# Designs tried in a protein design run: designed miniproteins, single chains, continued (6). Part 7

Each design is a single chain, and the fold is of that chain. pLDDT is the mean over its residues in the fold that is shown.

## One batch from the design tools (miniprotein)

Design m20227
Fold by ESMFold2-Fast:
Structure m20227 (fold): chain A 75 residues (1-75)
Amino acid sequence: SSSIRKKLLSLIGRILRIIGELIDLELEKEKLLENKEKLSKEEFEKKLKELEKEIEKLEEERKKLLEEMKALPEA
């Protein structure tokens, strides 16, 4: 079915965009860790928590999209 294929492609596209955003956030986390000595403990912990919260939100969204993909009819 062309409708199922369109839904699948849309879900894949959204998942790939989320993966890209997760990679960017992990890179920001690595940069934050490299600069840990240059930040106050309070500012480091605040920035780390904000990054981890954003990562968690995107991982939850990715899980929902994967569940939607699994719920599509097989053929």
Scores: mean pLDDT 85

Design m20228
Fold by ESMFold2-Fast:
Structure m20228 (fold): chain A 68 residues (1-68)
Amino acid sequence: SAAEAAKLVIELAKEGAKEIEVTLSDGTVIKIDGKNAAQVAGGALAIIGEEPEKTVIKADGKEYVIEA
């Protein structure tokens, strides 16, 4: 779900991820500086607002796929 994807972005930032890349189902790519609280919040809100059918989150060489 979009809420689960947004939560994961926040959790990855809290765990020290410096760069988080979010790809939405429409191909939109959001790059987030995990040290920047405004970017982390903005990225999470963008995921919730867009309600993507599929979200791909990449951080620290790992890839996470979350479906709606």
Scores: mean pLDDT 81

Design m20229
Fold by ESMFold2-Fast:
Structure m20229 (fold): chain A 58 residues (1-58)
Amino acid sequence: MEEELRARAQRLRDEASRIADEAVETYKKDPEKAPEFLEKASRRIQELVDEAHRLEAA
């Protein structure tokens, strides 16, 4: 069961990485727009990372 939870947590971390990559690309293309996009992206990343931590702690 712990291995299943760790695998699920890793999937969430992978999704967070994708969002971070998109944020970096947006920042490179349009730094002026990036702050608003990054704010939303950072919240999503935090939610995914927090959920991954909960799964690993369970």
Scores: mean pLDDT 78

Design m20230
Fold by ESMFold2-Fast:
Structure m20230 (fold): chain A 55 residues (1-55)
Amino acid sequence: DILEKLRAAHNAPEEKLEEIAKETEKLIEKEGLSEIEQLAFIEGLGPEEYERLLA
């Protein structure tokens, strides 16, 4: 579940963000989320955290 992965990234220490980012990116690619759905996740996670997750 993508929302669970994004929530885990939000609460995770930075040391674990790289691993969670890779898992979340693969899930997003597999599910084929629309831009609207991605924006909803960004608002839930926080824009800075989401940017770091995708970097």
Scores: mean pLDDT 58

Design m20231
Fold by ESMFold2-Fast:
Structure m20231 (fold): chain A 55 residues (1-55)
Amino acid sequence: TQAEAQALVAGLDLSPASKDALVAAYLRAKASGAFVSPAAFVAAAREIRDREAAA
């Protein structure tokens, strides 16, 4: 759900746009029947955070 995806990214230091994009990607994947584990989602979010911090 959207709330689950939002909870997974809530503790991460990401821009609001990046958080919204990750939530949208999660919902799209779930709608298509793709497997999305919480661990994989958090790993992707951390990668985005690290890239934002490096910029």
Scores: mean pLDDT 70

Design m20232
Fold by ESMFold2-Fast:
Structure m20232 (fold): chain A 62 residues (1-62)
Amino acid sequence: MDAEGIARAGEEAARAGNGAGAATAGHQSFLYGMKEAARAVAEAAREAGHELAAEIADRSAQ
């Protein structure tokens, strides 16, 4: 997957209220070293109120 695809899927999932989808996108960003995608997913998840998904994505960005 490319970084844009992962970030877009994670952001859309977070905004739709799908915390599990956002968490999955954050984890995939970690596995592929896509730190910018992980940061985008973390920010979208926090804005949507999905704290666990945001933590997973943020950890991936580190």
Scores: mean pLDDT 69

Design m20233
Fold by ESMFold2-Fast:
Structure m20233 (fold): chain A 76 residues (1-76)
Amino acid sequence: MSKEELIEKAREALKKGDLVTAGRIVASLIEDEELRRRVEGAILEGRLTEEQLEKLIEAVEKGDMEEVRRIVEELL
């Protein structure tokens, strides 16, 4: 499945209120293992909000890993 297809599925899950599915898809697109684990942990603990997921999806779509790190550190 392409990155673009995964981003679309994450956005669809987010619109349906399925934060776990959206978060798992986003985490799978994060190459940094530490950042990926932090996102996964936040999802499992219910600490990841819809707003945080939307920002993460946008950063991952743009390939902006510095923004992904900033979001994880500031919001998670």
Scores: mean pLDDT 80

Design m20234
Fold by ESMFold2-Fast:
Structure m20234 (fold): chain A 67 residues (1-67)
Amino acid sequence: SLGEQAVRLGEEALRLAEEGRGEEAMRKAYDALSAASQATRAGDVEGGERGLRLAGEAGKVAKENGA
């Protein structure tokens, strides 16, 4: 589902951010945000919200690690 895709992309973004791969993390976070928005519009609000939270955390970690 789009919600599952959003969560997966957000988890990948967070992992990349934790590894210091900030550029890749930001690209994946953007993909996660897009998928999350689509999931919420399709009625998968839970999956969309989880994807958004993971993308936000990835951005925070990337910033803290100098990305």
Scores: mean pLDDT 82

Design m20235
Fold by ESMFold2-Fast:
Structure m20235 (fold): chain A 57 residues (1-57)
Amino acid sequence: MTEEERILEEAADRLRQAKNSDEAMKIIKETAEKLGISPVEAAQRIADLLAARDAAS
């Protein structure tokens, strides 16, 4: 597993625990900074990961 994939998986798990949009946005922004991408790109990649997990279950 790449470092990028590990960071995205951690972010996805943290988003599942977020109780409101402010917490979710903070997680997305922190993930974007770690990966050197935009928050929009981080949100898209996390969404793709969650969709892939749902399809695999």
Scores: mean pLDDT 79

Design m20236
Fold by ESMFold2-Fast:
Structure m20236 (fold): chain A 62 residues (1-62)
Amino acid sequence: SSRATELLEQAEEAVRRGDGKRALQLLDEALHYIGEIPDSAERRALIERAQELRKRAREIEE
């Protein structure tokens, strides 16, 4: 799997553990690698997944 996908998987695990801060750190790293992917349906799908996880992570930190 790509580095972006690996980081998203780690962020999902952090969200499951209730670790919003760690999830947000991993998502920032994932978005860096996603930004290196050419504009495509794959890139847009990864951005959507990252945004959904970011929302959940922020809810944990509220």
Scores: mean pLDDT 84

Design m20237
Fold by ESMFold2-Fast:
Structure m20237 (fold): chain A 69 residues (1-69)
Amino acid sequence: IDEADVLLALGRMFRAIGDQLLKQGKIEEAIESYRKALEAYREALALRPDSEEARRGAREAEEKIKKLE
């Protein structure tokens, strides 16, 4: 496992946490979790620029944040 794989795993984890918080109506906490997911995916993309997962994950996190603000 390398740094990019760890960051992808963190992105997935924070996205899942955000989804769970949103389900509970914790909007501000969900936004914070999606921002952490976005950061992890962006860092993964910096290390692995051709990662479709990182690119898609970052886009989806950005869209969720914008929708909730």
Scores: mean pLDDT 86

Design m20238
Fold by ESMFold2-Fast:
Structure m20238 (fold): chain A 103 residues (1-103)
Amino acid sequence: AAAPLLAEGTVAGLPARVRAVGEDEVLVQIDVTDAVALPPGAVRAVLEVLVRDGEVAAAWLRITYADGTVRLVPVTLSPALAAAVQAFARAALAAARAAGIAL
């Protein structure tokens, strides 16, 4: 989906992006391809975390296969990873709102 990019950075030392999907709702995408054991035939893994009102609402692992197949696997985040994702999302959303209303 062509959701607007709000920020790029790192979460837990991994490349991360934040995309706006609603007014107080963002999608955090963390490239975990090199951090996890990929299933047979998989070439990329992106942890996607839906953050609503600054809190994790849902999370899934988006796995891309060499044949172009994409699989979404629901995941539960560790408390430490959830906290890191929430902090990154809140900072990105707050900065975007401040830029929009405080020119």
Scores: mean pLDDT 82

Design m20240
Fold by ESMFold2-Fast:
Structure m20240 (fold): chain A 66 residues (1-66)
Amino acid sequence: MEQAKKYLEKARELLDKGENYPEALRYAGQAIQIAVENNDLELLKEATEIAREAVRKLGLDRPAPP
């Protein structure tokens, strides 16, 4: 769990600075994996929200919205 929180902090820092969005997404993905393995729904929600923000900044979540 502690490692997942460290990954989320790194992801947030990168997103806040506008740096390396792909790396921020990778850190969030690592936190998601840890949350799933530990069945931690709160951590999973937090990690997925950060991952979605990184995906949006990369333009991967909405290539062609309706």
Scores: mean pLDDT 76

Design m20241
Fold by ESMFold2-Fast:
Structure m20241 (fold): chain A 55 residues (1-55)
Amino acid sequence: MAEEIRKKAREIYKYLVEVLGASPEEAVEKATAYARRNGMSEEEVEKLREELLKE
């Protein structure tokens, strides 16, 4: 997957958790929605979801 998409998704996750106080579950849903909009496959989105939740 494109590194830029992963970086943006992580930044969205971090912003939602740290600034808005969103749960990791809510934040990962928003970050993965961004990844889907940018053309990541369902398989790639699932890998990203696992990475964000483990981080």
Scores: mean pLDDT 77

Design m20242
Fold by ESMFold2-Fast:
Structure m20242 (fold): chain A 110 residues (1-110)
Amino acid sequence: GAAEQQKIQQLQEEIKKSKDPKERAKLLAELADLYLQLQDYGLFFQASLELSKLTSDDDPYRLYVQGLALKHLGNLELAKELFRRALELAKREGDEELAEKAERQLEELA
């Protein structure tokens, strides 16, 4: 709806203005979540690809978004493993928001 479209535009503008890779990774993960909720799979995979360019293979935001992609593709066991790893890393780094998101995905897939 209009509220979701406004949030997407806000996140896109914040990403363009940010020079911090960690902040950009967080904002791209938020965009990926919103695109999946709206069933815009093309924009979801585009955001996932952009996130992969900014992050290492063990980045918790990258692992979280890769988990979402695998869940969408029906590979639920690998999705669970990526969400567990993202949760572990988010807790280690004190990222409570990402930890909560990863935990909710694991609860949904239980």
Scores: mean pLDDT 88

Design m20243
Fold by ESMFold2-Fast:
Structure m20243 (fold): chain A 79 residues (1-79)
Amino acid sequence: MDEKTLEAEVLISLGRMYIGIGKILESQGKLEEAIESYEKAIKLYREAARLAREAGDEALAEEAERLVKEAEERKKKLE
C-alpha cells in the first residue's frame, strides 16, 4: 500500500465517522448540525476518491464516489 492509498482509506474512515455523527444529530432533531457533518463526510470522500485514483486504485476510488453519492442523498433529505 502506498501513502496515497493509505491516506484515502484514512479519509474514508473519517468520513464514515462524520456520517455516524450526522445520523446521531439527525435522530436528535439537530438537522443543521447533521447537514454540516454530512458535508464534512462528502469533502473527505471526494478527497479519498482523488487520492485513490492518483494511486491507481480504481476500486477504492469507486467506493469513495459511491459514499459521496450516499452522503449527498442523505443531506438532500434534510434540506
Scores: mean pLDDT 87

Design m20244
Fold by ESMFold2-Fast:
Structure m20244 (fold): chain A 70 residues (1-70)
Amino acid sequence: SHFERVLRRSLEEVDRLGRNLGLSDEQIERGKEAARRGVESFRRNQDILDEASEGVKEIGEAVKKVVERK
C-alpha cells in the first residue's frame, strides 16, 4: 500500500541519516517512532495524501522535532 511504502522509505532514510549524524541507536529509534506516527496521521486524514505524496518530508519534520527535544 502507499502508506507501507512511505513508511518503509522513511524508516530507511531516518536510519541512514541518523547513523551519518552519529546519533545513538535510541535516538534513531525515537526518530523512527515519530515517522510511524506521522504516517498514521496521514492514514487518518486521507484527503491530505495528495499533498503528502512526499510524506517523507512531513515525517522528517516530526523526526526533527523529536531529535531536537533530546
Scores: mean pLDDT 69

Design m20245
Fold by ESMFold2-Fast:
Structure m20245 (fold): chain A 100 residues (1-100)
Amino acid sequence: SAEERAELEAQAEAVAREMIDLAERNKDKSEEELYEILLEYLTAVADVLARRYGREATLEFLELTTERFLELAKERNLPEKIVEIGLRVLEEVKERVRAA
């Protein structure tokens, strides 16, 4: 529904911003540590959403989060390596949700 779509878009915006803020706060960590931090965060979010809204809505949320993450990354001129780590995390969580 339009209302569910708007709610998923709002959550995708908030989560994309938090992923960027987590990356910025942890920029002094190794790339491996940053990947693990972002993966832990996004996995926890996806688990909550999957329990509340189901698999299909969670996958739609992750697709919206990916689109918004890329837009925000361009706006903030994020380093390429940070963008690549964020995208790898998003793809890993999408695969976990599909496999569940």
Scores: mean pLDDT 87

Design m20246
Fold by ESMFold2-Fast:
Structure m20246 (fold): chain A 63 residues (1-63)
Amino acid sequence: SKEDLERVLENLKKQFGFSDEELEELVELLKAGDFEGAIELLKSHGLSEATARAIVHELSKLL
């Protein structure tokens, strides 16, 4: 749902320091099916590959 998506994005902002523009880029990568690009964006903020893949998987269910 939109509410679940917003909750995950807010957590990324608070816990890992993502900007609103970076979160918009993340959502657009996921909508385009660029899951590896989304993983690399998450890793650029210090997330491990395993955590980034888990987040991408969860976000893909919400889109």
Scores: mean pLDDT 84

Design m20247
Fold by ESMFold2-Fast:
Structure m20247 (fold): chain A 78 residues (1-78)
Amino acid sequence: SAEEARRRIDALEGGLQAAERLKKQGNVDTAAEVYEAIARLARGLAEQAEKNGIPDDLVERFRELAERAEKMAEELKK
């Protein structure tokens, strides 16, 4: 459902905040792993949402979260 998709988006946003806290604490390797996990999960949720007829705006929000997480993970692995 759209409500379930929104809850999942909120959870992923929370995960990104947790990863940022890990980065600030100097736990950069764990932060990178968390960002990578979020990226994979968000990509999978985008595909699942599209298959289930969830509104395109919510599907795009999952894709945006995946891209944001991917960029953060890549930045930390430099």
Scores: mean pLDDT 85

Design m20248
Fold by ESMFold2-Fast:
Structure m20248 (fold): chain A 70 residues (1-70)
Amino acid sequence: SMMEELYEEALRLIEEAEELLREGRVDEAKQLLMKADRIGALLATLGGIEKAQELGKRIQELAKKFNLKL
């Protein structure tokens, strides 16, 4: 489904962002996390509330881990 495809894309962006953060590529990682966050907002609008909440949680956990301001 479109919601599953969007969710999987956002998860891949978050995983790529974590790798970039480990490399110190903070600005690039922030761009990917912002894109993942936008996908989460779209999922919420489409009724995918649980998927949107899971994405938000993962983004927040990563931001805390690397002390990021998003």
Scores: mean pLDDT 89

Design m20249
Fold by ESMFold2-Fast:
Order: structure tokens, then C-alpha cells, then sequence
Structure m20249 (fold): chain A 79 residues (1-79)
């Protein structure tokens, strides 16, 4: 299911964060967000985009961090 895939990618993102692999973590959180969006879970998708934004900031990718933060805020406004 889309929810199970979202949870699997979320866990992979947390593992990557724990290892200091911030860019990989951001990619996993972004994938989790996509699956939450496909499931209509907009608040959970927004949460994943906020985590991906934080991961990109730690990776030094300020532009991608800001893009994902804006996307998360937009999704919260639709929920």
C-alpha cells in the first residue's frame, strides 16, 4: 500500500539522518511525502517535506530546503 511504502521510506530517512547522510535522508523523506500525498494524507506529507527541508539544510542545499519548506506550508494550508 502507499501508506506502507511511505512508512518504509520514512524509516530509511531516519536511518540516513542517524548516519549523517543528510542528502540521502532528504531523498527518502521526499519519497515518503510523495506516498503520503498519493494516500491523501496531506498533513503527514507536509511533515515529511519539513524533515526533507531540514535534511537539505544540514547537507548545505539551502535552495532545495527552502523549496520543500514552501511546499510543506502549502500542503498544511490545504489540509
Amino acid sequence: SNLKKAEEYYKKGLEAMRQGNYKEAADYFTKAADYYEKSGQLNKAAGMYFLASDAYEQAGDTEKAEELRKKAIELVGKA
Scores: mean pLDDT 89

Design m20250
Fold by ESMFold2-Fast:
Structure m20250 (fold): chain A 89 residues (1-89)
Amino acid sequence: DEEKKKKEKEQQAVEALREVLEERLRTLEELKQRSPEAAEKAREGLLANLPVLRDQLLSVAEAENWSQETIDEMEALLDEFRERLEKLK
């Protein structure tokens, strides 16, 4: 069933995004302990690129006809990532 496989692909994309964002946060926190200046530059870069990442994800979701539920999950992950980046300063 292609629709079921598409739903599985959507969930894999959500999990991959979550893992990438969590890894970036861990790396940034470790970097902050070693080099606050490098961490601040990395944090600013991640924040500046969030709108681009969001737009790219929405474009993929539209092209692949992803569900609104999947889009909402990805948006929530990006919002959580942004809030955690803001709290790291």
Scores: mean pLDDT 83

Design m20251
Fold by ESMFold2-Fast:
Structure m20251 (fold): chain A 68 residues (1-68)
Amino acid sequence: SAVEELEAALAFLKSLPGIEAERVGDDKIVAKSTLPVEKQIGVVLRLIGDFPLLEVSIKGNEITITAL
């Protein structure tokens, strides 16, 4: 389910050095990245590939993930 994918995505992001991730409400994660842009892109591509029920958006160093 999208909720289970959201929980797995949060655990994944919390396991990564250079990323601070937080649950915001019932359907959203906000993460702040200190990674170089190339590594941040890699993280986003992995999120898109591994969690098809989640929407991923980026604004600068901020990654927002929303359950569909």
Scores: mean pLDDT 84

Design m20252
Fold by ESMFold2-Fast:
Structure m20252 (fold): chain A 57 residues (1-57)
Amino acid sequence: KEEKEKEIEKLVEKMVEAVPELDKEKIYEILKQKAESGWSIEELKKGVENAIEDLLS
């Protein structure tokens, strides 16, 4: 549980750093809900990285 929360927190930091206008707490809540709904941490990482890459292009 602690490990999962740490991973999600890291992903939130990446998202907010790329898009500062995002609400950090809201993004954390969304990612945590997705993880609890069955999304793997690896899937969340891929999704976040793809979103960041798309924003940087």
Scores: mean pLDDT 75

Design m20253
Fold by ESMFold2-Fast:
Structure m20253 (fold): chain A 94 residues (1-94)
Amino acid sequence: MLEELAKQTTDPSKQIAALTGIAMLIANAKNAEEAEELIRQAEEALRKTPLSEEEQLELMLLAVKIARMLAEAEGREEVAEVARRRAEELEERL
């Protein structure tokens, strides 16, 4: 699932839909631990794509920012906090 979405990010016409799909999976994690695991799996899937390291970081940053917004909208505070922290870490690497 995440590997298929990661591959779709390499197609500009599908990129936003694929990133939204990754974000929705993270936002709907059962708890903080699952959210962290899904983020890790998404990052690993992006590393298997032909995208540059900078592109991978930018796309992952966008995905976790969207995931945070979705989790906050649903009152899923623990998941939103995981996404927020990962976004800060990724911004420091860019």
Scores: mean pLDDT 84

Design m20254
Fold by ESMFold2-Fast:
Structure m20254 (fold): chain A 59 residues (1-59)
Amino acid sequence: SPEVAELRATIAELEATRATIRAREAAGEISPEEAAAQLAALDHTIALLRAAVAELEAA
């Protein structure tokens, strides 16, 4: 469905953002504490979106 495709695309973008956050931490652009907070927020959002995809595919 279009909704599932859009959600999967959003999940892929958030997963790419995780890699960017880790790269910024390694480069010293953000603190380890800030990186950990941003990654925790992303992981929470990704989990919610994956749950939404599962519900839509089960319907």
Scores: mean pLDDT 87

Design m20255
Fold by ESMFold2-Fast:
Structure m20255 (fold): chain A 72 residues (1-72)
Amino acid sequence: SMAERRELLAQLAELVLKGAEDSEIRRVAKELGLTPEQIKAAIARRRDPSLPLDPVLEEALQALIEKLREQG
C-alpha cells in the first residue's frame, strides 16, 4: 500500500542519516523493491554525504520530512 511504502521510505532515510549498518539498510531497501544499484547508492550515500542523491533517496528524505512535520 502507499502508506506502507511511505513508512518504509521514511525508515530508509532514517537509517541512512543515523549511519545504520549495511544489513539494516539492505533489509528496508529490499522491502521497498529497490534494485541492487539503488541499494548500493543508499549505502554509498551513508558513507559519503557528498555523493549525489539517487531519486529514490530524494523520495525517502521527503517521506521522512513529512513524517517529522506530522510529529511536530
Scores: mean pLDDT 76

Design m20256
Fold by ESMFold2-Fast:
Structure m20256 (fold): chain A 56 residues (1-56)
Amino acid sequence: MDEKVKQAVKEFNQFLYDSKRALTPEEKRALLEKLAKKYGVSLEDLEKAVKEFGLQ
């Protein structure tokens, strides 16, 4: 897995872990879009990585 995608997945998982409540699908989508832009990775690659390795 690309290192930037791995870091984005880590930050996504950390955000979910630190959350006091379950995120809505809309909030999860917005977070993935933000992380994809932050790490310079495609949203599709990040969504695929989160499906395989993320907390969902």
Scores: mean pLDDT 76

Design m20257
Fold by ESMFold2-Fast:
Parts: structure tokens; sequence; C-alpha cells
Structure m20257 (fold): chain A 55 residues (1-55)
């Protein structure tokens, strides 16, 4: 699940990557999963920013 979101983010498909993370949270609302989703969201935002800045 997280791997698929990271793959989508690397392809520039950030909306789809974020949707996958939302689906993960919907299925498992445990603190551990929520923290992992937050980490994944931060990673995806970093990838999006990097692409927009053409770094």
Amino acid sequence: MFEEAYELAREGRFEEAMKILEEIEAKDSSKETVLKVVGARLYIIGEELDRELAE
C-alpha cells in the first residue's frame, strides 16, 4: 500500500498517491498507521516540491 503511493509520487501522480494514503487511514485508524501516513505525506510533498522547482 505505502509502496504504491511512493511509486505514484515518483511518477508525479501526487493526487493519486495522496488518495492511496487516505484509503490506508480509512482502513486502519491506529496511531501507528496514522504516524506512517503522516511520514508518507511529508515524503510525497517533498517529491512534489522537488518536481515543481525543477531541482
Scores: mean pLDDT 75

Design m20258
Fold by ESMFold2-Fast:
Structure m20258 (fold): chain A 56 residues (1-56)
Amino acid sequence: KEEQIEIIAKKGSEETGLDAEELKRKLREHYEQLAKKFGEERVEKLLKEDAELARK
């Protein structure tokens, strides 16, 4: 989901000082590539887990 990518990008921006919007773009591309290699179901689960970790 877009909301999950946004949460991860915001956390990454806070930790690295990189632009959150640029990180969001790169994260979308990254998870799309992973979905092509490992399947959408597995990547959706990973994305949810990564977003939950980024919130905490």
Scores: mean pLDDT 78

Design m20259
Fold by ESMFold2-Fast:
Structure m20259 (fold): chain A 69 residues (1-69)
Amino acid sequence: MAGFLALVAFVELDAGDLEGALRMAEAALEIDPKNPLAIEAARRVAEAARAAGDEELARRAEELVRRAE
């Protein structure tokens, strides 16, 4: 299940839904805190949010990655 949610996060990222992608990555990490796909999805959200100037979303994603590692 965690891996499936992480894959959905990447689909949301590809669609440009950064908030949706972060929610899916967060849900995946709640099930499996060390899921590498979920951690990677959160990193990608952080990078995309920062590039878009969404500092709040970038901070949330960066915190999620930090807690998982």
Scores: mean pLDDT 81

Design m20260
Fold by ESMFold2-Fast:
Structure m20260 (fold): chain A 65 residues (1-65)
Amino acid sequence: MEEDLKKGKELYEKGVEAALRGDYDTAIKYFKEAIEYFKKAGNEDLAKRAEQALKSVESAKKIRE
């Protein structure tokens, strides 16, 4: 459980870094993986935050298409 929480946080940070670089496809992949690990860790609040970040990046990608 603690390892899943740590992995989720690492993936979330990588997603944020990818989004800041404009690499939205990579950011989407990392946020999806972070959500899965936060759910495995039982941390619904962090999972919801990662889901919100995912939606924001998907929206940004559509504007650039």
Scores: mean pLDDT 83

Design m20261
Fold by ESMFold2-Fast:
Order: structure tokens, then C-alpha cells, then sequence
Structure m20261 (fold): chain A 80 residues (1-80)
């Protein structure tokens, strides 16, 4: 279906634009803070996957780890 492929292409373009905006933001941050924020984003994705799979305990743990990494990134960015 051509319409389905068109929607998929638009979603891919939107994801690319969001990724570019994130990269621009990370480039303006201290490298250590940027690395922690990337790790927090990765943990959030893993938490969402775990939640979708029904593993609420793992999802909660991953959300907590992501929060800790994001807090540390914020502290480093504030100190720079």
C-alpha cells in the first residue's frame, strides 16, 4: 500500500529531525554530561521495551537508573 509507505517515510523523516536536534543540543554540552544524557536516553528506551514486555520490575529499575544518569548530567552541565 503506497499510503502506508508514505506514512512510514514521514515518520522516518521526523525521527531524523529529532535526532539532529538532539545531536545539536549534545554538541553544546560538556562531553561528560552529553555521554551521561545519551546513556539515560538508552536506559529509557530499554525501560519502555521492558514495560511493553510486561516486566514492570525491570522497567522500574531502568527508569531509576536513567533518572540517576540524567541528574548527574545536569550537575555536570551546571558545573561547567
Amino acid sequence: DAKVKEVEALLAETEAAEAAALEALLASMPPEAAALLREAARLLKEAHIAKAAGDDELAEKLYEEAREKAEEAARLAAAA
Scores: mean pLDDT 74

Design m20263
Fold by ESMFold2-Fast:
Structure m20263 (fold): chain A 73 residues (1-73)
Amino acid sequence: MSPLEQGKKYALLAAEAARAGDGALALEYAGMSHRYFKEAGNEEGAEYAREAGDAILAGDLERAVRYALKAAE
């Protein structure tokens, strides 16, 4: 699986964890998504994954889902 595909995979996993209310798991997956998008050179995906992580840290899991799904596009 390419770094780009892994970035998208972990973004989807972050969205699912956030929907389940598991902020700790969502943050772990958002961090993995961000790392893989940086490895792939996908700056837009990396920024959306970072914004998802910031939303999780702020307790805004609905916003986290939205940004994680944007990262997965």
Scores: mean pLDDT 89

Design m20264
Fold by ESMFold2-Fast:
Structure m20264 (fold): chain A 61 residues (1-61)
Amino acid sequence: MEELERKAREEEVKKEIEEKTKKLQQEIGDMLQQGVSEEELKETAERLEAELKKYVEELLK
């Protein structure tokens, strides 16, 4: 039964995801200050969400 090891890994992954998410939010904020359009921000947000999903898969290995 791997419940303790699983929870430890989940907590670690959760922290990594939160840190990555904060960095991505900061990048979007910088783009807003540069005056990009809302459509470009939406496209960038979708791309960053896909990158975050890939990062999560990497951490779960």
Scores: mean pLDDT 74

Design m20265
Fold by ESMFold2-Fast:
Structure m20265 (fold): chain A 93 residues (1-93)
Amino acid sequence: VTEEQFETFLEQAPFILKTLKEGYEALKNAQTDDQKRLYELYEWLNDPNLTEEELIELIKNSDNADLLMIGAFAVENKNYDIAKLAFEKIQNS
């Protein structure tokens, strides 16, 4: 991962988060297991008590769609170390 690629991700993160928030509103009436999983992940990522250790473990077990969500939330919370970890895993998947 280059510094330029990560900087591009940081610039795009607010737009990614906006898209995810709009998608989350559609998921509040989730009927499928995948939709319920995404809804639960979105709610968990909005928990102000979520620890960095929990985020690191979540990143290790996440697919690219979940990593994009985790990274965007990390940028919003100014947790750039977690944002970079999520972004690097997307690039290496």
Scores: mean pLDDT 74

